# Designed miniproteins, single chains, continued (2), part 70

Each design is a single chain, and the fold is of that chain. pLDDT is the mean over its residues in the fold that is shown.

## One batch from the design tools (miniprotein)

Design m6570
Fold by ESMFold2-Fast:
Structure m6570 (fold): chain A 66 residues (1-66)
Amino acid sequence: SEKGASMAYELARRYGMEYVELKPSKDGKSIEIIDKKTGKVVATITDDTSRQEIEDALGEVKKLSL
């Protein structure tokens, strides 16, 4: 969804994250947060995903990259 995607991109910008890539799923229904260092999907964002879940996923990738 546009709302979920917009929130994910906004939070990634606010975290100043060179650590993550945001990739739309093949069906366009979710956004994958990918750790740039490992290429591993660390979270999948849907319309039901809370702001806190996105912030937690971004924080964990940042923590592991420090």
Scores: mean pLDDT 71

Design m6571
Fold by ESMFold2-Fast:
Order: C-alpha cells, then sequence, then structure tokens
Structure m6571 (fold): chain A 67 residues (1-67)
C-alpha cells in the first residue's frame, strides 16, 4: 500500500525540514505537513488514513503539550 508520513511542527519551516528528513529516512511516497498542529493531531490524521484508506501511515510531531 501507499506509504505516507504525517508531520506536525510549530512552523512551516520546521514542518518542511522535518518532512524532507522523514521522507529520506523512511522512503515515504508522500509527506503531509501540518504546520501549527500538535503531534496528537498528526496521530489522529494518521489513524484515519490507516483505517479509511489502508495506507501505511506514520505520525511525527513536536512537543507542544506537556504529558
Amino acid sequence: GKKIAVVAAKTEKEAKELGEEIKKKTGADEVILLPGASGKEAEELAKKLREEKGYNVAAYGTEETTG
């Protein structure tokens, strides 16, 4: 199936930089950038894509919420 990375970061620059690195490391077919989103939001989107489309999806995010 299609391999997708969902990347959340505080800024567009950080999201783009992290997305490029993740694509190189994982070989993802597509990278979805979520600037200003939390890691939890990235994980929720990844879950939806896995369940609704059957894609191989991984979520990556910045620390925006204290655990």
Scores: mean pLDDT 75

Design m6572
Fold by ESMFold2-Fast:
Structure m6572 (fold): chain A 83 residues (1-83)
Amino acid sequence: GAEENLKKAEEYIRKAQDYLKQGNSVEANRYAEKALEYAKKALEDPSYILKAIGLAIDAIGLQFDAHLLGKKQGLEIPAGKKI
């Protein structure tokens, strides 16, 4: 359900933030992509749309931060790659 998808999105946002703090741009991007996926799934329930949009924006920001960190590290992180 949407509540479970929101909880997973929040969990993956925290993991992405933790990996960014550790300097792990690849894992930060991976978890940010997972967070966006679960936030998008939560959009299917009108009761959770606003919260889901907020989490999707946060996840997109974390993807941007991860790509920027990766570029500084000489790593190329492909946009939209989830594995």
Scores: mean pLDDT 81

Design m6573
Fold by ESMFold2-Fast:
Structure m6573 (fold): chain A 69 residues (1-69)
Amino acid sequence: NIKKVIEIGKEFTREEGRKLGLSEEDIERAQELVAQNAKANPDMTEEHMRKAAEVISRAVLEQSRRRRA
């Protein structure tokens, strides 16, 4: 069920974003990107979703840092 996989991905993204110190706005942005990635790749497993959540959350953090630099 892709809907359940997306929900899991959003939860992982929220956890990773909080650990990284992302703002709520950046966490929501990262969750949207994770959901879009899952919709584009419907065969994604929970393991793929964990990795996507980590990578995307870090990318959002890097973008935020570049805007401040």
Scores: mean pLDDT 78

Design m6574
Fold by ESMFold2-Fast:
Structure m6574 (fold): chain A 80 residues (1-80)
Amino acid sequence: ALEEAARYAEEAIRAAEKGDGEKAIEYLEKALEALRPQRGPLVDEAKAYLGRAIDAVEKGDLEKAIEYARRALRLVREAL
């Protein structure tokens, strides 16, 4: 579950770097779903950053989306 969330976050970052907002949102949502049953302060903070990344993509701010997704990825990796 945590490893899957990390993989989806990495794919979301790659999609956003290529300017593909639709794929970025798809992978960010998959990362959130993979984290849904997980608990803990690092996981809860990662979920918050994934939500902020989705909001940033919806507003067309792919640079902020990448920043938030990278923060979420770091937190997920620390929780592993």
Scores: mean pLDDT 86

Design m6575
Fold by ESMFold2-Fast:
Structure m6575 (fold): chain A 78 residues (1-78)
Amino acid sequence: MLEEATRLVAEALADPEKRAQLLATLEGAIKKATELEPVLGEKARRLKEAAEEALRAVRAGDAEAAAEAGLRATEEAE
């Protein structure tokens, strides 16, 4: 649920170590999606877009936007 995801992201953003880990995870996901784009096509592009949106939201401290983008990335990872 978006409410629960937003709460978890907000908790991570409040902890400098968890925030750094989340940023590293999102940067890694963007890099991996870029590498996989020639193989997975549109699916990799959608995952990259969602991860980039989540990264921007995390940097801005917007827990709700980060949670929404994270949920979209999870749906595309099927």
Scores: mean pLDDT 77

Design m6576
Fold by ESMFold2-Fast:
Structure m6576 (fold): chain A 67 residues (1-67)
Amino acid sequence: MVLTKDQAIELGSKVLEELRGIPKEVAASALSLVLPDKITIGELARLIEQLAGIPFSKAKEKLKKLS
């Protein structure tokens, strides 16, 4: 599944908020600086792992549940 940048910001910010307690607005701002216009769930999960130290498998599973 391919996400738009806006969809990826929404899902990624929710994952960062729920798993790390990062305020959604702060997570969204950080993601907006690094996200391309189109991204897969797998690529977004890897980016979340790199930014917040959330294991790829956990980030990917959470993203799938929220999508």
Scores: mean pLDDT 84

Design m6577
Fold by ESMFold2-Fast:
Parts: sequence; C-alpha cells; structure tokens
Structure m6577 (fold): chain A 81 residues (1-81)
Amino acid sequence: IEELIKKAEEAEKKGDYLKAAEYYEKAGEEYKKQGKLEEAIELYEKAAELYRKANAPKEKILRAEVEAGVLQLEIAVEKVT
C-alpha cells in the first residue's frame, strides 16, 4: 500500500492526475481488503477527485464515487448494528 500511495503522490506532483487517481484507487482497494474502511474511503474519494481533474471517463469517476459510498454505508451499518 505504501508503494502505491507514494506512486500516487509522485504522479499528482507531476500533474499526472489520471495516473495518480489510478494509484489511489488501487491503494483504496488494498485498504478495503484489510478491513481499513475509513482509509479506503479517503483514497477512493481522492481518486474520484483526481479523475475529475483529469477529465477521465465518467465510468472511472462513478466507480470511485460508488466504492466510497458503499464503504461509507458499510461503516454506518456497522455503527448501528
């Protein structure tokens, strides 16, 4: 995960928002697999924002937004159940 976040930060600093978003999305997926849902949400939200800056296909933006939303719902359900 650290390597993916580092690559995302380097891509973002270079203005390569599409590549940065892809790395943040991959890092979010790895946090999700580890059950670190809050960290995963943060990375998916970051990826969606960078996809918008890159004028990425709507499908990529929506996928990242949906992943963040689903995980936010999962956390909300965990808190009330």
Scores: mean pLDDT 77

Design m6578
Fold by ESMFold2-Fast:
Structure m6578 (fold): chain A 69 residues (1-69)
Amino acid sequence: DLSRRASEAALETIERGGDAVDAAEGAYSVAKSVGDEEAAEYARQAREHAERGDLEGAKEYLRRAAEAG
Protein backbone atom coordinates (compact mmCIF):
# COMPACT_ATOMS: atom_id res chain seq x y z
CA ASP A 1 0.00 0.00 0.00
CA LEU A 2 2.42 2.72 1.18
CA SER A 3 5.20 1.12 -0.87
CA ARG A 4 2.98 1.02 -3.98
CA ARG A 5 2.00 4.69 -3.57
CA ALA A 6 5.63 5.74 -3.05
CA SER A 7 6.71 3.92 -6.23
CA GLU A 8 3.81 5.48 -8.17
CA ALA A 9 4.82 8.95 -6.88
CA ALA A 10 8.46 8.31 -7.86
CA LEU A 11 7.41 7.24 -11.36
CA GLU A 12 5.27 10.39 -11.72
CA THR A 13 8.24 12.51 -10.56
CA ILE A 14 10.46 11.05 -13.31
CA GLU A 15 7.72 11.51 -15.93
CA ARG A 16 7.50 15.21 -14.94
CA GLY A 17 11.27 15.67 -15.35
CA GLY A 18 12.23 15.48 -11.68
CA ASP A 19 15.41 13.92 -10.28
CA ALA A 20 15.13 10.22 -11.10
CA VAL A 21 17.81 9.05 -8.64
CA ASP A 22 16.22 10.88 -5.69
CA ALA A 23 12.75 9.65 -6.70
CA ALA A 24 13.89 6.00 -6.89
CA GLU A 25 15.78 6.29 -3.57
CA GLY A 26 12.59 7.60 -1.94
CA ALA A 27 10.57 4.65 -3.22
CA TYR A 28 13.31 2.25 -2.02
CA SER A 29 13.37 3.77 1.48
CA VAL A 30 9.58 3.49 1.86
CA ALA A 31 9.56 -0.13 0.60
CA LYS A 32 12.33 -1.02 3.06
CA SER A 33 10.59 0.71 5.99
CA VAL A 34 7.36 -1.29 5.41
CA GLY A 35 9.20 -4.58 4.81
CA ASP A 36 8.27 -5.01 1.14
CA GLU A 37 11.51 -6.62 -0.04
CA GLU A 38 10.27 -7.28 -3.59
CA ALA A 39 9.25 -3.63 -4.12
CA ALA A 40 12.54 -2.52 -2.51
CA GLU A 41 14.57 -4.66 -4.94
CA TYR A 42 12.74 -3.21 -7.96
CA ALA A 43 13.18 0.34 -6.63
CA ARG A 44 16.90 -0.36 -6.08
CA GLN A 45 17.20 -1.44 -9.73
CA ALA A 46 15.30 1.69 -10.80
CA ARG A 47 17.85 3.80 -8.91
CA GLU A 48 20.75 2.03 -10.67
CA HIS A 49 19.16 2.66 -14.07
CA ALA A 50 18.56 6.32 -13.14
CA GLU A 51 22.23 6.69 -12.12
CA ARG A 52 23.19 5.57 -15.65
CA GLY A 53 20.79 8.09 -17.20
CA ASP A 54 18.46 5.29 -18.36
CA LEU A 55 15.15 6.96 -17.54
CA GLU A 56 13.05 4.36 -19.41
CA GLY A 57 14.69 1.55 -17.43
CA ALA A 58 14.14 3.47 -14.19
CA LYS A 59 10.44 3.97 -15.01
CA GLU A 60 9.97 0.30 -15.94
CA TYR A 61 11.43 -0.90 -12.63
CA LEU A 62 9.33 1.62 -10.66
CA ARG A 63 6.22 0.23 -12.40
CA ARG A 64 7.29 -3.23 -11.20
CA ALA A 65 7.89 -1.88 -7.69
CA ALA A 66 4.37 -0.38 -7.66
CA GLU A 67 2.87 -3.71 -8.80
CA ALA A 68 4.80 -5.57 -6.06
CA GLY A 69 3.74 -3.08 -3.32
Scores: mean pLDDT 85

Design m6579
Fold by ESMFold2-Fast:
Structure m6579 (fold): chain A 76 residues (1-76)
Amino acid sequence: MEEVAEELEKEYREELERADAAARARLARLAETDPAAAEALLRELGELQRRLLEALEAGDLEAAREEAKRLIELAL
């Protein structure tokens, strides 16, 4: 589990950091203009984060990569 998380971080650290920053900025902006859309995006991000965590806990690096890509694409 820890080793899979480290491999994912090594491969996607900068991309995940940018995605996280972009997601936070987008959520903050949506919360002011469209709270319902912000709520929907927050739930979708939470679901993808849960799937990523499950893949990491299972030690499935390939599944973790796919879920990380989905998070990055949704955030950016």
Scores: mean pLDDT 76

Design m6580
Fold by ESMFold2-Fast:
Structure m6580 (fold): chain A 55 residues (1-55)
Amino acid sequence: GLDAAQARRAGEGALEMGRLLGNEALIAHGEKALQAGDAGDSAAAERHLREGGVG
């Protein structure tokens, strides 16, 4: 499992990668993971990262 800080960093990475690749699904999942990490909800962040194919 990811802690909130790890989830935030992973969400940021997914967002950056999605933007570079033009992958709208990865951008959306990265944004949701980052928002969940900011709220301290690491479980929701992990779920969004997995749905985006990041974890």
Scores: mean pLDDT 75

Design m6581
Fold by ESMFold2-Fast:
Structure m6581 (fold): chain A 65 residues (1-65)
Amino acid sequence: MEEKPESSEMARFIGRAFGAPSPEEARRLARELGLSEEEIRLAERVARMMIEVERWTAERARRKR
């Protein structure tokens, strides 16, 4: 199973990105966690998509009414 280390660090970065005061802070934390520049970009992409989907889903549910 190869997803273990990547999943853990990626999940932590995404979590901190959501909880961090700013995106810049989140990026700094990711670097401190040992994520590479490429991984940071990937995590940002994924995090943004997740936020967008969550927002879209919430709006969709709201409009369904």
Scores: mean pLDDT 63

Design m6582
Fold by ESMFold2-Fast:
Structure m6582 (fold): chain A 60 residues (1-60)
Amino acid sequence: SHEQLADDAVKAGDYYEKLGKYEEAARFYRTASDHYRRAGNLDKAEEMEKKAEEAEQKAK
């Protein structure tokens, strides 16, 4: 399901965030946001967009 794909992408994003790989983390959080949106979970989609933006800021 899209929700399961989103959950897996969040775990990958969190993993890369812990490694300090913020560019990769942001990519996975954006993937998670897309999958949550397709699953109809707009609140989680917005949460993941914010996490992606935060990771992008740390990558600078």
Scores: mean pLDDT 87

Design m6583
Fold by ESMFold2-Fast:
Structure m6583 (fold): chain A 82 residues (1-82)
Amino acid sequence: SEREELLARALELDARAAELAAAGDYEGALRLGLEVVRLLAELGLLEEAIRAAEVVAGHARKLGYEELAEEAERLARELREA
């Protein structure tokens, strides 16, 4: 189903994000993390999407990717208001 395809894609992107982080591509990993957040939101997994967005925001802040941190923080806020 469409839903199963979206879930599989979210899991695949999450695994790829971990591989990028292990390779030192933290910006790429964080960007994929934001894509996972959006897919979780599309699946109606709002609590999981919010937690994922908060994790991305925290990591981005710690690593100095301020624009990605702000994007993730904004996304978490929007999901809480939905």
Scores: mean pLDDT 88

Design m6584
Fold by ESMFold2-Fast:
Structure m6584 (fold): chain A 87 residues (1-87)
Amino acid sequence: MDNMLNIVQQGFINTVQRDTGLSFQLQDTFQQQIQQISQQLNLSDQDYQRLLDAQQQALRYLQQNQVGRASSILSREARRAIESSRR
């Protein structure tokens, strides 16, 4: 679980860093990183909730060993939130 979570989390962070230039601490939890993204990009409550829902759904997919689905949902919702933050 942890290794798959780390791979998916790293992919998510790489996407956010590439698209926004934001930096994150390796030791931060995935939840803390989503909170930092929400604060730094001034995300709407709707976009923040979508990222939280995507994280929960990704964790559910990882429990079922569905790494590709977990990565897909996180990348999709991350890009949507970033696009929305740019107005």
Scores: mean pLDDT 74

Design m6585
Fold by ESMFold2-Fast:
Structure m6585 (fold): chain A 84 residues (1-84)
Amino acid sequence: SQGREARERLAEALRDLAATYDLSPEARELILEAADAIRAGDFESAIAKLEEAKKLLPDKPDVVAALELAIQQVRQLQREFPEL
């Protein structure tokens, strides 16, 4: 349950980020898909989608920094809950 709750909180944070910042539709879609992947426990897919979203946002360093933090948090979840 702890792993599921942590995944759900991170997914919600990413959805909030996608709703809060002025993003291209393509970048927003990738972030939302990453949130869904995190909820499903598909950490590899989540990281790949967040990395692609970063490539679409070279003019938004604050958003890129938030995505970098999210990738680190996904890596932490992968280490703590590898079965999820």
Scores: mean pLDDT 85

Design m6586
Fold by ESMFold2-Fast:
Structure m6586 (fold): chain A 61 residues (1-61)
Amino acid sequence: NLEKAIELAREGEKKFKEGKYKEGSELVREASKLVSEVDPELSKKLEGQAEKLEELGKLKE
């Protein structure tokens, strides 16, 4: 699951760079769920990042 979570996080970053904040946040949140059993602290940080990306998508920095 960790390897897949890394791929999802990278894809989320690509979406963020393309201005697709909603899609990026969803991918980062999925990565968070995959690491929740292995690294709960990392999972919590990724969840926070996903929330910030959702907020940016709404506010259009």
Scores: mean pLDDT 76

Design m6587
Fold by ESMFold2-Fast:
Formats: sequence, C-alpha cells, structure tokens
Structure m6587 (fold): chain A 75 residues (1-75)
Amino acid sequence: SLEEAYIKIVEKAIEIGKEANVDPETLELFEKALEYFKQGKIEEGWKYFIEAVSKLPKEVQEKVRKILHEEYEKL
C-alpha cells in the first residue's frame, strides 16, 4: 500500500541519517514523520519529513532523494 511505502521510505531515511551521524533534532523530526505515517496521517507526516530532509547536509539529502526515487519506481 501507499502507507507501507511511506513508512519504508522514512525508516530508510532514519537509517541513513543515523549512519551519517545527523543531528538528533533532525532524527526526531523523521521519527515524528514515521509516527504520523503509521497513523495514516499522510499530510502531517510529509510536513515533518520535508522539514527533516531540509536540515540534512547536501550529500545526505542526495542519498534520501535516491531512496525516494527507487521506492516510488517500485509502486
């Protein structure tokens, strides 16, 4: 389902962020996005996800964008 795809995308983004030693406050925004997606609150989840991505270093943003593209192509 689309909800399962969004959950997978955020889980992968959190993993990438942790591996890149991203700011704990940014990881907290990803965790909030994940919580909202699990509740089916897609609009609110995307708000937090976009904010979290905007706070990432450029090289980490590119990794997350690649994951988004790959997961959307599987849908």
Scores: mean pLDDT 83

Design m6588
Fold by ESMFold2-Fast:
Structure m6588 (fold): chain A 80 residues (1-80)
Amino acid sequence: GLKEEAIELAKKAIELAKEGKVVEAAELLQKAALKAIEAGVLPVERGIGLVLRAIGLQVDPNATGEEVIELAKELLELLE
């Protein structure tokens, strides 16, 4: 379902971030947060905050894989 898809996307974002693919990882994390909102497993305000933070990581030239991993872990904890 949508929750399982969100979890899979967040885990894939962590893998890409570890590979140094920061923009691709942040794009997957944005998709994961949107699917979590659609699944009804996040309060909308929290979900929107995660989406905006993921977009920020896509456009920030100083964004690191570690920042993507930390945001992805935060999303995964909220899906429990």
Scores: mean pLDDT 86

Design m6589
Fold by ESMFold2-Fast:
Structure m6589 (fold): chain A 65 residues (1-65)
Amino acid sequence: MVTTEYKVYDEEGKLLDEGVVKAEDLPAAIFKVMEENGLKSAIVEEVVKVDGKVVKESKRVVYLP
């Protein structure tokens, strides 16, 4: 099972949302938080786990199209 732990922050570093989702559901979760907060950009931290083992950690800026 592949899961992603995520945190979404605004440009000031305020935490807006966090959770655990299936990796495939992550883009929808991020876009929902950005839409609800009227943001065109957000800082996203993600930790991808496969069978409970961390395989990837990333921090990136996401922009709405």
Scores: mean pLDDT 80

Design m6590
Fold by ESMFold2-Fast:
Structure m6590 (fold): chain A 65 residues (1-65)
Amino acid sequence: AMAELERKRRRERFSRLVDIGVELLHKATELVIERKKPNPDPQKIAELEAEMDRLVEEQRRLEAE
């Protein structure tokens, strides 16, 4: 039934949103650690920020579905 497919999709979206949340937390932690170094690596900071932006955009797309 269509309702069963929608329930499955909701569970799959929720699982992916949790995965994104965990990955964002890990990236945010790495970003904070890098920024607190005596000589922060600007390239690594930029890469972490870009990766977090990508994950936030994926989260927004999943929420719009």
Scores: mean pLDDT 82

Design m6591
Fold by ESMFold2-Fast:
Structure m6591 (fold): chain A 81 residues (1-81)
Amino acid sequence: AMAAALEATRKALSGLDPEEAEVSAAIVEAVAAGDFEKAKELLIEAAKKTLSEEEVEEVEKNADKIIEQTKALLEKIAEAL
């Protein structure tokens, strides 16, 4: 179920630049594995490469919520499959 949810998420991200899609996949995999700290670190690192310092601070402030939303999305996809 979770593996199918990850694959569906990867397909949804397939329109992104390959490097961005790879980072997004790594974040999703970390969340699915229960490694929320790694997922948070990957998210913040990706933000630092593409966003302003102010936007990075906003991502850091909301990182836990973003990770929770990702987990909830994966659980819903897994339940639907």
Scores: mean pLDDT 69

Design m6592
Fold by ESMFold2-Fast:
Structure m6592 (fold): chain A 80 residues (1-80)
Amino acid sequence: SPEEAARALTVALMTLLSLDAEIYIQEKRGVVDKERIENSLKIAEDALKRAKEVASPEDVAFLEKQYERVKKRIEEVLKK
């Protein structure tokens, strides 16, 4: 349904944005909690998987682009 697709898209986007915020705060504080980042990433991945089942191909492509951006940011912060 359009409502189900919209909710799944919203949850996936919100989890990715929350993870961005968490990374920002950890970098600003100079202390990286790898386990916390990994747990938040898993939540975002689970939400993305659900969105892929119900969302349009265009919305899925957008979410996958945001996921890859966040994943690259995590890899960069964990190297420091």
Scores: mean pLDDT 85

Design m6593
Fold by ESMFold2-Fast:
Structure m6593 (fold): chain A 81 residues (1-81)
Amino acid sequence: KASKEAKELIKKGDKAYDAGNYKEAAELYIEAARLALEEFPEAELAKRLLKEAEELLKEGNYEEAYYLAEDAYIAAGGTAN
């Protein structure tokens, strides 16, 4: 179930961020946002934020990629519940 998988990715991302592993945290949050977006494919804001997060990750801006991926996940209807 995509929502359960996304929630586990968020938990792993939070642990990675707390450990200072910002690249891993951003990668996990981006994956969670992709899964949430699969359920709401017309969430335009989430699509734009996810694309920006992926570009920031590619550029090495890991912390900002993490924050934008969180925004994308929330915009796609993502929740920890």
Scores: mean pLDDT 81

Design m6594
Fold by ESMFold2-Fast:
Structure m6594 (fold): chain A 68 residues (1-68)
Amino acid sequence: SAREDLEKIAEELNKDPRFKAELVGEDELRITNLGSVESLVGTALRLIGDYPNLEVRIEGDTIILRAK
């Protein structure tokens, strides 16, 4: 499910010191980039490819994931 995907992404990215991931409500994950702009863009593009059931947006230094 989209929720299970968001929880899995949050767990994995919180293990990476370049990111801080936080679940917001039932259907949104916010990922704050603590690394380079290249790590932000590269991670967003990877998530778009790996999770076609999720909407991926970049707002400033944050990647926002939502269920479609």
Scores: mean pLDDT 85

Design m6595
Fold by ESMFold2-Fast:
Structure m6595 (fold): chain A 94 residues (1-94)
Amino acid sequence: SSGQQNVQVANDQLDNVSWQGIQVMNPNDASIINQQINDTRITLNDNQDSPSSDLGQIFQRQTSVVINTLNSLGYSDLADQVQQIRNDVMSRIS
């Protein structure tokens, strides 16, 4: 389904982000971000068969949490990468 394909694209793009940079800088920050990314993957997989509007809202909320956390911790370049992923995936869902 388009929902399953969109979830795969979202998860693949999130996996391609260089999260190891955070681990090198601050392991505690990496733990927080890894938990949020894992929660995002689980939530998307649980909702992959939901209506596109619901999946879109879920993805928007989950990625907003990640973006806000990255910005608050000073990882603005990574926040910009997640924002780009969010924009690309939302254009497919919406």
Scores: mean pLDDT 84

Design m6596
Fold by ESMFold2-Fast:
Structure m6596 (fold): chain A 86 residues (1-86)
Amino acid sequence: MKRTRTATRTIKEKVTKVTVRFSAGDAPVGWKATLRLTVEANGKKVESEPVEGIVREGPTLLSATVEMEAKEGDTVTVTAELTFEQ
């Protein structure tokens, strides 16, 4: 099972990093969740290292960060992919 979220935004002020938080709490307890983040800005594409966690009873929140410089007027596209394994 896989979930993907994509957001595109024109930057209003300088950005040096992008952090995405993705909830895994609606997947079955005990499954492995893996979050990967891809950020595109200024013709450059950067991918995060995979962030892994185990789905637990209650809220399971994974967070991934990528360092990417963007300035006012730039367009930044962020794609977060969450993959589940039993």
Scores: mean pLDDT 76

Design m6598
Fold by ESMFold2-Fast:
Structure m6598 (fold): chain A 69 residues (1-69)
Amino acid sequence: AMEERRAALRAAGDQALADHLASNPMTPEEEAKLRASIDRVVDITLAELEGRDDPASAATRAHQAELAA
């Protein structure tokens, strides 16, 4: 299910962030920027899986289709 996939992707992102912070403590601003980047990647991945077109994902698919021809 999409909710299970969303939870799995978010958990993986949260684990990666926790592992990074354990070795490299950051300022709250730096942590917020890194978390926002992880959230953005998760959102793009989920939008693609749901069949919603993110402009960046749509452009990437168009480019890949052109190269496959």
Scores: mean pLDDT 70

Design m6599
Fold by ESMFold2-Fast:
Structure m6599 (fold): chain A 89 residues (1-89)
Amino acid sequence: SEEEAEEYVRKAYLLLKEKKYEEAIEYAEKALKIDPKNVGAYIIIGKAYIKQKKYEEAIEYYEKALSIDPKNIEAQENLELAKKLLEES
């Protein structure tokens, strides 16, 4: 259900704040199985990959977020950051 997807997104966000990046990705992916258009879940996965220094994977997930919501400022800014970090690594 949409309600269950939102609960998984909230859990993923809390795990991200706790620096439990692998678990944050797992819960965000559970949300996406229910709601494949959940922009917040894609952004959480991207942020977790950035913290793991997996910049190419982070770029993929921010691009997925922007394919759903092209005007999402957070996804645009995080995509630009991820590309910069990839070039500097």
Scores: mean pLDDT 91

Design m6600
Fold by ESMFold2-Fast:
Parts: structure tokens; C-alpha cells; sequence
Structure m6600 (fold): chain A 81 residues (1-81)
């Protein structure tokens, strides 16, 4: 369990780093690269959500992860328009 919790923390940290990279790319006008970083963050968050669900973590945490994924998916859709 402890090793899986560490993996969850690593996935969340990597996702946060990707979101920060995307924000910086967006400020530079590199929208395609920003979208790719957001897509990478979404993949990491979906993996984290699946792992958290398998670990039986609190529903509030699961809902938080789901909302984070939804927010990033909406941001990508906005950037593609």
C-alpha cells in the first residue's frame, strides 16, 4: 500500500509539473506545445484516479481528481478553438 501511495504522489507531482509547463508555453504563444503538455497531465491524472480508486481512497479525493481532469479537458477544447 505504501509503495502505491508513493506512486500516486509521483503521478500527481508529474501532472502538476506538466500543467505548469503548459501555462508557460501558453504565455509564449506556443499553443500546440501547451496542448500536448495538458494532454500529458490528463493521462497522468487519469492514471492517478484509477490507482486512488483501486486503493479505496476517500470519495472527496476521487471527485477532486475527476474535476481536475474535466477542467484540463475543457481548457484543451478552448485552446483548439
Amino acid sequence: MEELLKKLEELLKEADEKVKEAAELYREGKYEEAIKKLEEAIKLLKEALKLAEELGLEKSLLEGLRKAIEALEKKIEELKK
Scores: mean pLDDT 84

Design m6601
Fold by ESMFold2-Fast:
Order: sequence, then C-alpha cells, then structure tokens
Structure m6601 (fold): chain A 56 residues (1-56)
Amino acid sequence: SKKRQELIKRDARTEHPDITQEQLDSITEDDYLKRLAEELRRAVEAAIERNRARLE
C-alpha cells in the first residue's frame, strides 16, 4: 500500500542518510520485511541472553 511504501522510504532514509531518491524508489516491500524480521530476531535474542544470564 502507499502508506507502507512511505514508511519503507522513511526508514531507508533514516538508516542511510546519503541514499539517493532513485535508490529509495527501488526498495521493495520484501526488502523491508526482511529488515523488520532481522530487527525482531535481534530483539528476541537480546531478551534470551538477558534471561540466560539470570538463570546462570
């Protein structure tokens, strides 16, 4: 959707301030979803490590 595409472009610009408009327009929804999945995975891994430290 249009809203989703705008969020993708905003995110990309924040992470890569030097990104060109042409590159922003080339970003696909799949690329965005892969990035979100990676961020979620890292957050979960951090939570597991914190809990593991308490169990040891």
Scores: mean pLDDT 69

Design m6602
Fold by ESMFold2-Fast:
Structure m6602 (fold): chain A 84 residues (1-84)
Amino acid sequence: MKKKEEAKKLKEKARELLKEALFYESEGALVLMRGVAESIETGAGEEVLEKARKEAEEYDKKAEELREEAKKLKEEAEKLEKEI
């Protein structure tokens, strides 16, 4: 297979991982925002916020892992393109 086609597939996979990372980051932000709103409405304060922060933190960790994986794939694709 041509190195150009391999580089293209790696770039496509990297783009999909970045889309997933953005999705997880967005979900984390929504969880945190809902926690803030619930804290204000119920007066539960820090307990509700702490739960929301922990859930948002898990989403942020997943997003960061996906971005690291995408970066490695993009670097491999760029190396293949430079060899062509």
Scores: mean pLDDT 81

Design m6603
Fold by ESMFold2-Fast:
Structure m6603 (fold): chain A 88 residues (1-88)
Amino acid sequence: MKPLTHEERVDILLEKLRETVGASDEQMEELRKLIDANDVQGAADLLESLLKEAGMEVKEENGIRTFPLKLPKLMNEEQKKRFELFLS
């Protein structure tokens, strides 16, 4: 199995987020810019805002945020774990 590239992982996240919250192309482009800039905090804050606008709860316990996004079924366990570390 070939590992997913960073760009492929970002594309999967953005497609899943669009499906889940109905985000606009402008909001998706802003999130992509933050991810490309490696602004993990800014990307997480924007993601939390988009999820809250869609009526989804982001849980925070002891400074750890848990996002209610399910990773695509086609990712292997190693790819999924690395991706979850980005979102957490």
Scores: mean pLDDT 62

Design m6604
Fold by ESMFold2-Fast:
Structure m6604 (fold): chain A 71 residues (1-71)
Amino acid sequence: SMSRGAALAAAAGIWAVAGDFEKALELAKEAREEGFIDPETFELLAKAAEKAGKLEIAEELRKLAEEEKKK
């Protein structure tokens, strides 16, 4: 029942909890390409990456959130 985009976004969260923020960013980008439009999920992932010191990944995730907020 979950869309592919939503499933990819959920997978991004799992990889972020595991500490693999590079994989989390990859899956977040794929989720957006598949039509996942929840900016709050991208902001949550960005905060997790920032807390882990992954500042470049956090910025990319915030950029995804901001692009969805503009729509």
Scores: mean pLDDT 80

Design m6605
Fold by ESMFold2-Fast:
Structure m6605 (fold): chain A 88 residues (1-88)
Amino acid sequence: GNLGLELLKEPKELLEKGKEALEKEGDLEKAKELFEKAAKLAEEILKKVEEIKKETGYVDPGLVEIPKKIKEEALENIKKIEEEEKKK
């Protein structure tokens, strides 16, 4: 398989589960936890990709752009949930 697809499977699944918890279940706490896990895992992948680039001199641009977008989307959803939680 494509190495990039293997690395991105877990953070993408966490992002999708977070969206389901938010949109179908209305569970803000569960959704936030899932988005935080997705963002953290995407950041860990970005760090590993930087290490590979330093060791081998090569990295697929998709391995940088895709986890960056997953992290960005997860953080945007976390921000929206935090704004909802602060409504009294």
Scores: mean pLDDT 79

Design m6606
Fold by ESMFold2-Fast:
Structure m6606 (fold): chain A 81 residues (1-81)
Amino acid sequence: MTIEERAEELIQKVREELKKRNDTEALSLFDELVARAKDPAEKVGLAEAFLQMLDSKAPYNSGDLTEILRRLLAQLEAARA
């Protein structure tokens, strides 16, 4: 498996988990975050960290998840400036 194939596999897994929770806002923000990642290794890291958060002990909260995604997007934009 290439790193590109691994990135796509993990990204699809995150998307399926978010669709399962019917969280269209988090899904949209996650897709933006993935689009802003520079390379497949960054995409793998983002998707793995996200899957770990979704599998966490805490109950799912759309507001908390959306805030985390917005903060990650802001950090990526700041890093590009």
Scores: mean pLDDT 72

